# Designed miniproteins, single chains, continued (2): the designs that were tried, part 39

Each design is a single chain, and the fold is of that chain. pLDDT is the mean over its residues in the fold that is shown.

## One batch from the design tools (miniprotein)

Design m5413
Fold by ESMFold2-Fast:
Structure m5413 (fold): chain A 76 residues (1-76)
Amino acid sequence: AASDAAAARLGELGNEVKKIISQLEKLDPEKAKEMQKEADEAFTRAGRLLNEGRYDEAVRLAEEMVQKAKEELKKI
C-alpha cells in the first residue's frame, strides 16, 4: 500500500540522515547538533504529513532533509 511504502521510505531516509549526522559529528560536533535539531523537526513534520495521507509531501520533506545534511557534510 502507498502508506506502507511511504512509511518504509521515511524510515530509510531517517537512517540515511542519522548516518550523515554521525559522520558530521566526528568533524564538527556543533554543526552536527544543529543538523540533528533540523532533522528532528523535519521528520516530526513528515510523520504528521504521513498520518494525514500526504505521502508524497512526507517523503519529499525527508528527502530534502537528507540533501541538506549531505550539503553540510561537504562543507565540513
Scores: mean pLDDT 84

Design m5414
Fold by ESMFold2-Fast:
Structure m5414 (fold): chain A 68 residues (1-68)
Amino acid sequence: SAEEKARKIIEEADKKVQELNAEMAKSTDPEVQERLRKEARNLVVQAVAEALTLIGDEIDKEIEERKK
């Protein structure tokens, strides 16, 4: 289902964010920390947007089915 696909996208993004956070914690370079922070933020934004698009498409399909 779209919900299952959305969940997997979020779970994969969360796993990658955890890896980036661990790498950020090991770094003493502020520039590296800022880069990793931006990567984590962008990854979350993209994953959420993709998940919401999948859910939205499923809702649109359900609405259309109810009209018939």
Scores: mean pLDDT 81

Design m5415
Fold by ESMFold2-Fast:
Structure m5415 (fold): chain A 58 residues (1-58)
Amino acid sequence: SDEVRRLVAEGGRAMSEGDYGRAADLFLEAADVAEREGDHNLARGLRRQADRARQLAE
């Protein structure tokens, strides 16, 4: 969806800027949207991206 794509793009920008905490939050928000849209596989992948971002933060 356009909303998921926007949130993923914002998360990617946060990653590039070294703002890993914000990136994790954006990837989780994207995962929630994907899950509401019925894309459980995409939601799972986005939650893993959020976990990776959190690990990079601390």
Scores: mean pLDDT 87

Design m5416
Fold by ESMFold2-Fast:
Structure m5416 (fold): chain A 67 residues (1-67)
Amino acid sequence: SALKEEAIRAIEAGDEERAKELARELVEQGRLEEANDVGVYAVIQGREDIARFIGEEIRRYLEELEK
């Protein structure tokens, strides 16, 4: 998707804030598979900070759904 592609480009550009913003938007839209893909890509690129952020956003979303 366009959001996933933009998030990946933000990671490649070193734009941490943009990557986090787009990943949060994917999670808020329930697009967890795409958000997870972005997180995996962040790990591959050595951006553990971004990957951790995305994992935390997915965790919060899932906790809210299970109530």
Scores: mean pLDDT 86

Design m5417
Fold by ESMFold2-Fast:
Structure m5417 (fold): chain A 65 residues (1-65)
Amino acid sequence: MSDEELRKKVRELLAKGIEPELELLKEYTVISLVKAGVDPEKAREALEKAKDNEEVQRLAVSLLT
């Protein structure tokens, strides 16, 4: 799946009020962080430790600050 297809799929799920699968959300968030200038390896390592969607979002915000 391309990064654009994955981003579109996650956006559609969120727009419908459906929570994405954890692994799908992690992949989407890594792609978004890399596009924002975060190192890909650092983004993957940080998000690998997330156990739920709330932790993925908190860690992503932390990496952007």
Scores: mean pLDDT 77

Design m5418
Fold by ESMFold2-Fast:
Structure m5418 (fold): chain A 82 residues (1-82)
Amino acid sequence: GRAARLALIRDLEALIEEARRRGSSEELVKQLEEALRHVKEGRYEEAIEHLEKARELARREGDEVLAQKIDGLIKGVRALLD
């Protein structure tokens, strides 16, 4: 529903700022920003693709905590498809 989408936008915006504070790569931050743009546009499948790329980048960068948070967002976006 609309409330769940707005909560997801807020959580994704917060995670983008956290990724910047953690010193994540520009490419990882860019993938999260693209996911946010797609969520705002109601394009949930495209948002998931960008979040999956961000999760892979987080793991390559050795940030499993960030990867787990991104996985939580992927589950949240998938719930909006139901």
Scores: mean pLDDT 89

Design m5419
Fold by ESMFold2-Fast:
Structure m5419 (fold): chain A 82 residues (1-82)
Amino acid sequence: GSKFVNNTIKMLEEAIKKAKKLAEEGNYDEAIFEMDIAIGLGNISLALAKQAGLSEEEIKEIEEAIEKSEKVLEELKEKKKE
C-alpha cells in the first residue's frame, strides 16, 4: 500500500543524502557501498510490490526512485575515477 511505497522512497532518499555527505567528505567507497545496498533493497521492494499487485502508479513511483538512485551511483563511480 501507500505506506510501503512511501517507506521505500524515503529509504532511497535518505541513502542518497547519506551518500552525498560521504562523497563531500571524500569517502567515495563508502558512498558507493551505501547506494549499492539501498538500490538492492529498493529492487527487492519493487519485486514485492509487483507480487502484491500494487497499482501501476505505485510501482512507477518505486521504479522512478530506483532510477534516480542508480543515476547518483553512476555519478559517484565517475567522480571516484577522477
Scores: mean pLDDT 88

Design m5420
Fold by ESMFold2-Fast:
Structure m5420 (fold): chain A 80 residues (1-80)
Amino acid sequence: MVEVLTNAAGEELRLDEETLRLLEEAERLAQEALAATAAGDEAAKAAALARLEELAAEIDRTDPATAAQIRALIAAMKAA
């Protein structure tokens, strides 16, 4: 369960269940984008990346470093 999250340096946001849910959604959307890319479904890929971008904006308010990583992932997937 995501409740058993291991923090490295800094236990910040460990108890923030909303942030954990947003990160789980981001992971699911990233998997959808990867699956769409593998299937050659450009419309599904674009839709998943658009939802990831919206989610990254939401996460940016709490954790801008993680939002930047998600945006880097979006850029990499768009180039694939």
Scores: mean pLDDT 71

Design m5421
Fold by ESMFold2-Fast:
Structure m5421 (fold): chain A 69 residues (1-69)
Amino acid sequence: LAAALKKAAEIVKKIAEEAGNEEAVEYAQKAIELADTDPEEAKRYLQKAVSLLPDEQQERFAAEVEAAA
């Protein structure tokens, strides 16, 4: 669902901003923008954003997505 993709992308964007990872922030923003029009492309950008985060931030993302679900 597009709403779930947007929420996940918002969470990873927040974490990426705190981590100072501008590239991950850009990918997360693209995922938010594409979630309604192209969910498959949004998923790809979300995966790219998450993959750029350090392991600790990736674990935090997983926990926050689970809490938001």
Scores: mean pLDDT 79

Design m5422
Fold by ESMFold2-Fast:
Structure m5422 (fold): chain A 90 residues (1-90)
Amino acid sequence: KLKELEEEARKKQKELDEKLKKAKTPEEVIEVFEETVKVQRELVERARELGLVDDETIERFEQSLEEYEKTPEEELRKRAEEFLKEREKE
C-alpha cells in the first residue's frame, strides 16, 4: 500500500514537474504551485486513511500547506520570479 501511494505521488510529481518546466511567466508558475498544493493535500489525506504516517507528521505537513495558502499574492509572485531566475542560471 505504501509503495502504491509512493508510485502515484511520483507520477503526479512528474506531471507537475513537466508543467513547471513549460511555465514561462510568474503567473504560470503560481498556477503549478496551486495545483501542487491540491495534489499534496490529496496525498496526505490518503496517507492518513491508510495509517502510513503518524498524526504528528500529518499535522506538520498540513501546517506547511496552510502557511503556503496564507501567502500573499505578491509574495507568491516574488517566489515564482525567483524560481524562473534560478532556471536561467543554466
Scores: mean pLDDT 75

Design m5423
Fold by ESMFold2-Fast:
Structure m5423 (fold): chain A 120 residues (1-120)
Amino acid sequence: YIEKAREALAEGKLEEALEHAKAALNNGDYEGAAEVLREIAEKAEKTDRKLAGEAYLNLGIALAKLGKYEEAVEYFKKAIELVKDDKELLAAALRNLAEALRKLGKFEEAEKAEEEALKL
């Protein structure tokens, strides 16, 4: 989980770190997952846009689980820009963006994101 994600991060194994961070997220460690996902995304941003985008997507999910919807929206938008060439990741980012926007009462923006995801 988080211990394994941090170990992989220290060794520069960003893809392996991402898988452990996703496992932590799925097991309900939202705070720990958010911390390591932020580091993974920042380190990957210049070298692997898809990895960075997937890390920002999962960071947004962790933040949304913590009720930090405004921050989640910011990172979902970053993920969308980075994963434009991956239809599955792009659809996932758009759907999560729509859900976070609904939690903030931004229904028109949420509907637009959902419509964009459905066209993929």
Scores: mean pLDDT 88

Design m5424
Fold by ESMFold2-Fast:
Structure m5424 (fold): chain A 64 residues (1-64)
Amino acid sequence: AAELREKADELEKKGEELEKQKKYWKASVHYNEAYRLYLEAGDIERAKQAFEKSVKASKKNLAE
């Protein structure tokens, strides 16, 4: 659980860095991977947040 959450946290941080670079599709992929790992860890609240970030990043990629 803790190991999965740590990997998910790293993926979320990488996604945030990619968003700063306007690489929205890659950011969305990293957020979606974090979402899956948070679900496996049982952290439903963080999973929901990561999923929302993934959707928002994906929409920005579609708009740009």
Scores: mean pLDDT 80

Design m5425
Fold by ESMFold2-Fast:
Structure m5425 (fold): chain A 61 residues (1-61)
Amino acid sequence: SMEEIKKVGEKFLEQASKVLSEEDVKKLEELYKELIEKNVSLDEFTAEMLRKYLELMDEQA
């Protein structure tokens, strides 16, 4: 369900914006848009978004 993926993605980006820089949030937004266009499953979407978030967090440590 694309609507559920959008809702999850928006909440994920909102939470990420509290800890990541604006540049890193934009990278997550780009991935979010790419995954929406690819019509991936919710499970794949959440796994890819979380993986990218952790990569960006690691680069800031």
Scores: mean pLDDT 81

Design m5426
Fold by ESMFold2-Fast:
Structure m5426 (fold): chain A 70 residues (1-70)
Amino acid sequence: GSSDIVRSLVVRGERAAEVTKEVIKAGYALVGIVAPLDKEAVLSLDGDKEKVEAAAEIAKEAGLEYEVYE
C-alpha cells in the first residue's frame, strides 16, 4: 500500500541537525543524514501520511525550508 513506501524529508536551515534529532526522537523518521555545517538534513520516513505531516510540522515550526520526496 502507499503507507509501505519510504519518503524522504529534506530540511534546510541553521536548525536542520536539531530538527533531525527531534523528528527521529518523536518516531517519525528512521534515520537522518546531516550535511556538513548542519544546515541540511535528509530524513527517511515510513511513508505514513500522519508521520510525514508531523515531521513537516516540526520543520515548519522551527522555521526551516522543507521538501518531501516519494
Scores: mean pLDDT 69

Design m5427
Fold by ESMFold2-Fast:
Structure m5427 (fold): chain A 58 residues (1-58)
Amino acid sequence: SAAREEEARSLPEEVLELSREIAEKLREIGDEIQRIIELRRAGKYEEAEELEKEMKER
């Protein structure tokens, strides 16, 4: 899709690439946090703790 605003392309390609990389990493972290919350809500606290430890060690 084409951006109609010139400002959408005012950023250098390097900044756009870094922004995409950061957004992808943030999504991954968000998904892991959501999974931990779901496990805790389901009463699977041991599994939630294991995922938290794995996340912290990465």
Scores: mean pLDDT 73

Design m5428
Fold by ESMFold2-Fast:
Structure m5428 (fold): chain A 60 residues (1-60)
Amino acid sequence: SAAAFSEASRKARAEGLAKGLSPEEIHELRRKALEELAEKEYGLKNPSDAEIARIALEEL
């Protein structure tokens, strides 16, 4: 769900900030978390499918 992706994104950002990561590192951490969530929630088996699902939920 959009709420689950929003939560995963916020959690990854908070974790990165707590660790003192750069904005670029935080962005990568968020991306990885969203890809893992897309695989678990939607059964997407490859990175491109997970990335499309993430973009659709954030940009639609």
Scores: mean pLDDT 68

Design m5429
Fold by ESMFold2-Fast:
Structure m5429 (fold): chain A 70 residues (1-70)
Amino acid sequence: SMSDKLRELGRELGRAVEAGDAEAAVRALREMNSIDPELARIVGELAIRDARALGHEELAERLERLLKTF
């Protein structure tokens, strides 16, 4: 289901943010945006906050640029 896919993408994004994996985070967020753009924006903003809290500034900046395209 779409709900199951969105839940899995949320888990993938969370792992990517924890690891500082920009490519994985961007992939998960782009796919989330293709399914639910409103949710992707909200979750993306939270991911930017979490990336900064973890010291992953380059990841946070990349996600900020991505969200401007949503």
Scores: mean pLDDT 89

Design m5430
Fold by ESMFold2-Fast:
Structure m5430 (fold): chain A 66 residues (1-66)
Amino acid sequence: DPAAKEGEKLFEEGVRAEKEGRLDEAIELYLKAAEYYDKSSSREAKIHSVSARLNAIALEEDKRLA
């Protein structure tokens, strides 16, 4: 599934950006990962899309509180 594979790559890039403190980039990458996961018909990809969006929301809230 090419869409799910691209989503996974973008999610991993988001995790790396988050660990490096690049929060804006991490949020962008997580949201982009979710968009690619949403293009997949896989149940697992739909679950990963929700996880990616939750990660982005958590980081946006962390930025708002800082």
Scores: mean pLDDT 85

Design m5431
Fold by ESMFold2-Fast:
Structure m5431 (fold): chain A 91 residues (1-91)
Amino acid sequence: MAMLEELARAAEEAAEAFFERREEARAELLAAGLSEEAAERVLELLERAAELLREAARAFREGREEEGLRLLREALALVAEAGRLFEEAVA
């Protein structure tokens, strides 16, 4: 199914982009005014999300649509939590 292939590719690309730019992201969080501890907590949530996105991509490619969607929802929830922690740390 073309939609699942597109979702798998998007999830994989997003995960790879995070791992490639992890230290750049850390520097940006610190420049935004986060403590090292707060920046690490945000990055840890994003890293877990990236891991789940890779798992979702594999599930979609294996035709396990429901499992892939569950993993994608879990990854998006972690991204939302990371955003909330960032807003709390900067406010």
Scores: mean pLDDT 84

Design m5432
Fold by ESMFold2-Fast:
Structure m5432 (fold): chain A 90 residues (1-90)
Amino acid sequence: ADKYFEEGLKAFEEGDYEKAIELFDKAIEEYEKAGDKEGVARALYYRGLAYEKLERYDEALEDYRKVVEEYPDTEYAKEALERMKKIVLS
């Protein structure tokens, strides 16, 4: 899971948002299988950011909503909520 997340983060930082999404998809699947709630929330949050960069706002909102609703105790829940507010107030 960490390997896919780190590769996804690198793709995101390089501006390859489509590749980042594919790698975050794999990271999310592995973190969910491992029961790593922090890992799932982090990967969902960054996948949401990648969707925003591609102007795929519906997919971004779904990822952020999942972080807020299913992973509220993670550090990413507050950040996801702020991203959702930015999208809906625009």
Scores: mean pLDDT 85

Design m5433
Fold by ESMFold2-Fast:
Structure m5433 (fold): chain A 62 residues (1-62)
Amino acid sequence: DVKKLLDKSKTLYDLSKSAKKAAIGHKKAGDTDSAEAAEKLSDDYQKQGDDLYKKAKDLKDS
């Protein structure tokens, strides 16, 4: 369902934003390893969100 894919994509974008905020917090604390892990997690969530958004758009256009 297009709506479920869009809702999931939105959730993943929200998670990406939260992970990015966590990365900034870790950098301020001097925890480089945790900051890098959180940035990677943010990027992974954003990519997953983009993939689902594209799939939803493709299904909507079919």
Scores: mean pLDDT 84

Design m5434
Fold by ESMFold2-Fast:
Structure m5434 (fold): chain A 62 residues (1-62)
Amino acid sequence: DLLEKAKEAAEAGDWETAVKYIEEALFQGDLETAREAIEYMEKKGGPKEKIESARKMLEYAE
């Protein structure tokens, strides 16, 4: 489950891995998983630059 993997990476502070799972969800067309993972990353205080980049990717995938 990409959402669970992204959340686990975010909990561990592994922001690079969290973003990779978000990218995989977007590639698969799973916009809901990508959106939830981005929200979770922001809630956990992830880097604003990575969150902004992920949000732009989601916008382009829609």
Scores: mean pLDDT 82

Design m5435
Fold by ESMFold2-Fast:
Structure m5435 (fold): chain A 78 residues (1-78)
Amino acid sequence: EKEFEADVHLALGLIALAVGDYETAIKHFERAAELYKDINPEEAALAYENIARSYEKLGKTDEAEFYRKKAEELRKKV
């Protein structure tokens, strides 16, 4: 259940990112990361990297760096 919900949000985030809807992409990636954290930290890290990429596209460099560091921290736990 949670993994399927997380996969749907990851997919919707990627679609939003592809069409340039960066704010919608961030919302879906945030939900995906939250759901993945308990079940798949590698996928949660991927979601955080996509949040960072979306913030970078919005010119929000500080937020982008914050989420890149969160992704790195999660990967160190694997």
Scores: mean pLDDT 84

Design m5436
Fold by ESMFold2-Fast:
Structure m5436 (fold): chain A 69 residues (1-69)
Amino acid sequence: AEELIEEGKKLIEEGNKVYQDGLARAQALLDEGADPREAIDLAVQSMDKANELIRKGKELIEKAEELLK
């Protein structure tokens, strides 16, 4: 059960990092004069990836909590 909680927390932290890194990269592209659509696409892809990781992490924690009561 502890392994599931730890794994879930890692996924949530990884998701948050992917989100922040994605936003920073999108902003850097805009600052370099890239097409705003390309920057938006990068941000959206990073957000989708981050949301999936966070969702999976939360599901693992919820399952672990159910096992631990």
Scores: mean pLDDT 81

Design m5437
Fold by ESMFold2-Fast:
Structure m5437 (fold): chain A 65 residues (1-65)
Amino acid sequence: SAAEQREEALAAIETARRALEAVGAADEAKSLEAQVRELIDQGRYEEAIRLAEREGLRIYLAALS
């Protein structure tokens, strides 16, 4: 359902935000959250999940030296 997809998208960005903040990437986490939230507001839940997962991982790996 749309409600389940919306909850999955919100969970995905929350998971990414916490991981990024833990590695000192709080500014990048804030920017990613804004982009993902915009997709959620547009009802684009699958794209929101993909963005949170893919960009979250990319930023996380870049924060590790």
Scores: mean pLDDT 88

Design m5438
Fold by ESMFold2-Fast:
Structure m5438 (fold): chain A 85 residues (1-85)
Amino acid sequence: MREEIIARLEALYERTLAEMLELLKQLTDPEKIAQAIGLILRAIGLYLDTLAQLAATTDPAEMEALLAAFEREMAALLAELRSLL
């Protein structure tokens, strides 16, 4: 179970981070570039924090809840970055 949740988490993280990096390439305003970098760093931190929380639990329901929370927060960060375009 944990291995399956981690694989889903990693796939989502890699996909979202790749999209964020592609959006960053479209920005030309230095202030917006700085904001986008901040959002990308928050996404990386969220990924590491979620991995740590997954390591601390053995409850499958908690693992699914952590993945769902991660999906929502990553989507919010991506939407915030898109708003800079």
Scores: mean pLDDT 87

Design m5439
Fold by ESMFold2-Fast:
Structure m5439 (fold): chain A 86 residues (1-86)
Amino acid sequence: MSEKEIEAEQLVALARMKVAIVKRYKDSPKADPKELLELLLEAIRLAEEAARLGRGEIKREAEEVKREAEELAKEIAEKYGIELKL
């Protein structure tokens, strides 16, 4: 495992953590939809960087978490009437 592969795995883990936080709080009446969207945009950026650094399975996992974060961002933006330009 190369140093770049370890970094890619760490970036995927951080992106997954941010997505998990949004999934936990997205239906809470106390959740700020703008804060949830900011977490998802950061997760997308981390996943993009991981996909650039990673190869094979790590790259596929990064692309998967990016897609999941983008779908959640669109759902939250639509639900709360926020315009997203990705």
Scores: mean pLDDT 83

Design m5440
Fold by ESMFold2-Fast:
Order: sequence, then C-alpha cells, then structure tokens
Structure m5440 (fold): chain A 94 residues (1-94)
Amino acid sequence: LSEEEREELRKKLEEALAKARELARQAAAARAAGDEETAALYIKAAGHYSQAANSYWLAIERPEKAEEYKAQGEESEAKGREYEAKARALEAAA
C-alpha cells in the first residue's frame, strides 16, 4: 500500500469505530426508553460498523489482500447504514 492508501484506510477505520460507538450509545438510550426493538436495530448497525472497522484494519495489516478487505469493509458499512436507517425510521414512528 502507498502511504496515501494507508492513510485513507486509517481514516475509514477510525470513522467506522466512531460510528459503532455512537450507535451503541443510541441503542442504550432506546433501551432506557423501553424501546427494545429500536435498541436491537441500533445494536445490529453498531455490529456491522465494528465489522467494517475490523476489515479496514486487516486491509492495513495484510496489504496483499487490501482490496478484498476494503471491499468487505465497505459492504459491512452498507449493512450498518441499512440497520441504522431501520432503527431511525422505527424511532420516528413511535
């Protein structure tokens, strides 16, 4: 990997980790409000962002498979976004 490519992956890793933490906090807030269904969706979203972070970390650690791990990370982020959208839609309907 070039230094620029490595820096992009580090940025993606940090953003995915921050998003996972944010969504975990939103799950805790939903649970505190008695909304277990919304909390479960936020937890699923957080899990997918954590998987994305792990894939981006592996892309940095294993440059020979960096493209494969980057693609896996992007797919996990897409799933995270889907569950986040479902959680927010359910929360707005309450």
Scores: mean pLDDT 89

Design m5441
Fold by ESMFold2-Fast:
Structure m5441 (fold): chain A 73 residues (1-73)
Amino acid sequence: LDELIEKYKLSERQAKILRELAKLGAATVGELAERLGLSRSTVSRHLRELEKKGVVKRVTNSKGVTVYAVNPL
C-alpha cells in the first residue's frame, strides 16, 4: 500500500482514503466520507482521480450498491 502512495505520489487526502479502503476491503463514497470526516463530493473527487491512476476500481456489489476497492496493477 505504501508503495502505491509513493509510486503515484498521492496527496495526504488520497493516501488516507486509500488506507481506509485497504482496511475495509471495499467501501461506498458515503462510508469513506463518514469515517474520514470529509464531504461526499470531496471523497468522490479523490476516488475518481485514484481510479484514473488505476489505484482503485469501482465495482457493483451483490446488493446493487456501487463500492470502491484497491486495484492491484
Scores: mean pLDDT 79

Design m5442
Fold by ESMFold2-Fast:
Structure m5442 (fold): chain A 99 residues (1-99)
Amino acid sequence: MKLKILLVSAGHAEELTKMAKELNKKYPNAEVLVADSVEEARRLLEEHKPDAVIIVTEGLSPEEVAEIRRLADEFGVPVYEVSNVEEAKKKAEELIKKA
């Protein structure tokens, strides 16, 4: 089954985009998307209907994290919170391997 994962951050777009490209190349049955704002996360949730959201909390306010969680809940998507890009990579690979 092809698994779609949305990564959400603030200020980590370049690093997450590079990681997403590497994961998409390594795992052909996975699609990893990146949002660098709450507004972009909302758009990608609506357009792509991902299977999971991973929030990189570093650089986001508690209010922004809460809004992303609310949006994911509205679309019925499970949310995982991680502190940094390396933990986001580990969580994404964990989800891909279990799919």
Scores: mean pLDDT 84

Design m5443
Fold by ESMFold2-Fast:
Structure m5443 (fold): chain A 66 residues (1-66)
Amino acid sequence: MSILAQFEKNYTADELNEKIKELGYDDIGVSYLDKETKIARISGVGDTTMEQLKEVVKELGGTVVE
C-alpha cells in the first residue's frame, strides 16, 4: 500500500524515514523521493492502512497528492 505526498521542506528520504521511525511506524517508509518536486512515495506493509499513511504525511507536515 502506498501514497504520494508533497512536502514544503527539502527533506531527504533518510530524514523522512528517521522521522517516521521516531513516530513509531516501523512498517511505513519512503520508497522514493523526487528532490526537485519534493514528492515522496510513502509505502506501508503488514497491517498498515491508508488512513495511517495519511496521518503520517500530516504529522510530517506534508500534503497528500491525489
Scores: mean pLDDT 81

Design m5444
Fold by ESMFold2-Fast:
Structure m5444 (fold): chain A 79 residues (1-79)
Amino acid sequence: SKEEFLKEMEAGALIVAAATYLVAARNALKQGDFETARELYEKAIELAKKAIELSKDNPVMRKTAEDLLKEAERLLEEV
């Protein structure tokens, strides 16, 4: 349906945004900016969680969002 398509598009955009925040957080960490890195990892976590919720009916997209969430949580523990 059009509604399902729009939810998948939104989930895809959130996945891209979460991945972008992970890259930005790693760059902040390389510069010694631990506070910014933590904030960006936390933002990636929230976006990944929202993407999981929107991807309940798309197993492949849900797995991508879940993998991003696990990676973001792992990286946040290291900061």
Scores: mean pLDDT 88

Design m5445
Fold by ESMFold2-Fast:
Order: C-alpha cells, then sequence, then structure tokens
Structure m5445 (fold): chain A 71 residues (1-71)
C-alpha cells in the first residue's frame, strides 16, 4: 500500500513537471496513472483526469505558474 502511494506521488510530480513545461497531454497521462492507484477505481480516475485536464487547459498560465511554484 505505502509503496503504491509512493508510486502515485512520483507520478503526480511528473505530471506537475509536464504542466510546468506546457505539456498538458503528458500531464493527463501521469495524473490518470496516479489517480488509478489512489482511487482503485478506473472510471473515477478517468473522470478526475478529464476534469483536471479541462481545468488546466482553461487556466494554462496559472496552472503552469502554480506547478513551477510547488516544484
Amino acid sequence: EEARIQEALELVREALRAIAAGDIERAREYFLRALEIMTGDRERAEELAREIEAEVRANAAEAQAAARAVL
């Protein structure tokens, strides 16, 4: 369990790096993998990943700035 959570956190860090670089599609893929681990629910993970992608695309400059600030 803890090892899986650590894997999910590494995937979130990679997603944040992708957002900081402006690669939103790559970020979505990393978030989807992380969310699948965290939720244990593939359908919910896909829903959340789509919501995150839409929000990031709608607020790309703010999302990139926030990602850089937490890295």
Scores: mean pLDDT 80

Design m5446
Fold by ESMFold2-Fast:
Structure m5446 (fold): chain A 77 residues (1-77)
Amino acid sequence: MSKEEVLEFVKKQLADAVKAGALSPEEAQKILSEVEEALDKGDFKKAAEILRKAAEKSSPYGKEKLEKAAKKVEEAG
């Protein structure tokens, strides 16, 4: 999976979490920006850690979406 495909997958999981009320649009945008920065540096491990830390602070639904995104990032690195 390319960096672009990973980022689009992360965007989809964050959008689903926002739609469900598990994340605010502002929180999702902050997470996405941090993930994009890590991926631009080739640091897939850091990108996955950002998503997992956000998952720990989220509702059960948000946690599921963020952990799914983190796993996809880890599989791509």
Scores: mean pLDDT 83

Design m5447
Fold by ESMFold2-Fast:
Structure m5447 (fold): chain A 91 residues (1-91)
Amino acid sequence: SVVQELMREQAEAGALEVHLAALIVSLERSNEDPEKAEKLRELLDEFRERYAALEARAAAARAAGDEAALRAVIAELRALNRETRERLREL
């Protein structure tokens, strides 16, 4: 179902956010690479902002009963999760 697809992408987004936050804490504690820690914070902040916007759009689509709009949001959330993982690997 569309709701199950949304829940899966939301779970992946949540896991990614926790992972990014943990990496930032680890780098800040070691103080070995402050530039990388700052870039990771910027990535996490951008991810949170974009994710919040997508969650608001998902809620609106669901309230309207607009399955096509909800599927579009799920695709964008999947793309955000993928893009963020790729950017993390390049840091």
Scores: mean pLDDT 90

Design m5448
Fold by ESMFold2-Fast:
Structure m5448 (fold): chain A 96 residues (1-96)
Amino acid sequence: AGAEGAAEAAELALEAAREAEREGEEKAALEAGTAAGLAGIAAGVGKATGAAAEGARAAARAAEAGAEAAAEHGERAAERVREAAEEGRRAAEEAE
């Protein structure tokens, strides 16, 4: 559950990047894409090490930072990345 939620957080951040790019918000897309990559790495490490709660928590932090950065370039992309952060937090709570 925790590892799956961390992976879902990464997917939500990636979808935010795709939406921002579709809308021509290139910088917001880059920030959301960076958040997705960092969340994906955190999810992968958590899965590989058996630290699902830590991985999900790290994914949530990456998505939260990405949402703040994306907000400077596109409010819609920031909202989608915040959804990713929320999912990561839920996964971390469930994995504990």
Scores: mean pLDDT 73

Design m5449
Fold by ESMFold2-Fast:
Structure m5449 (fold): chain A 89 residues (1-89)
Amino acid sequence: AEADELLRKGKEAFENGDYEKAVEYFQKAVELDPNNAEAWTLLGAAYAQLGEYDKAIEYFKKALEIDPNNYKAQILLDTAKLVKEEKEK
């Protein structure tokens, strides 16, 4: 599917450290399939790598609204909140 191809390309960009490109692909993926909790989690992770912790937190929360048992999104949310608190000192 088109959304699956965008997730694949986004993951490849993320693995290569191109977080801006990963955001572009994951953003398009969630626009095509807004109920894909994995896509929201990956979008949040890419924003966290860019230091955009407020956006990361928002998107991890969106993933958990779709799949409340998504332990990866929960761990990433808790981590992003802690990193944000440390950076605001």
Scores: mean pLDDT 86

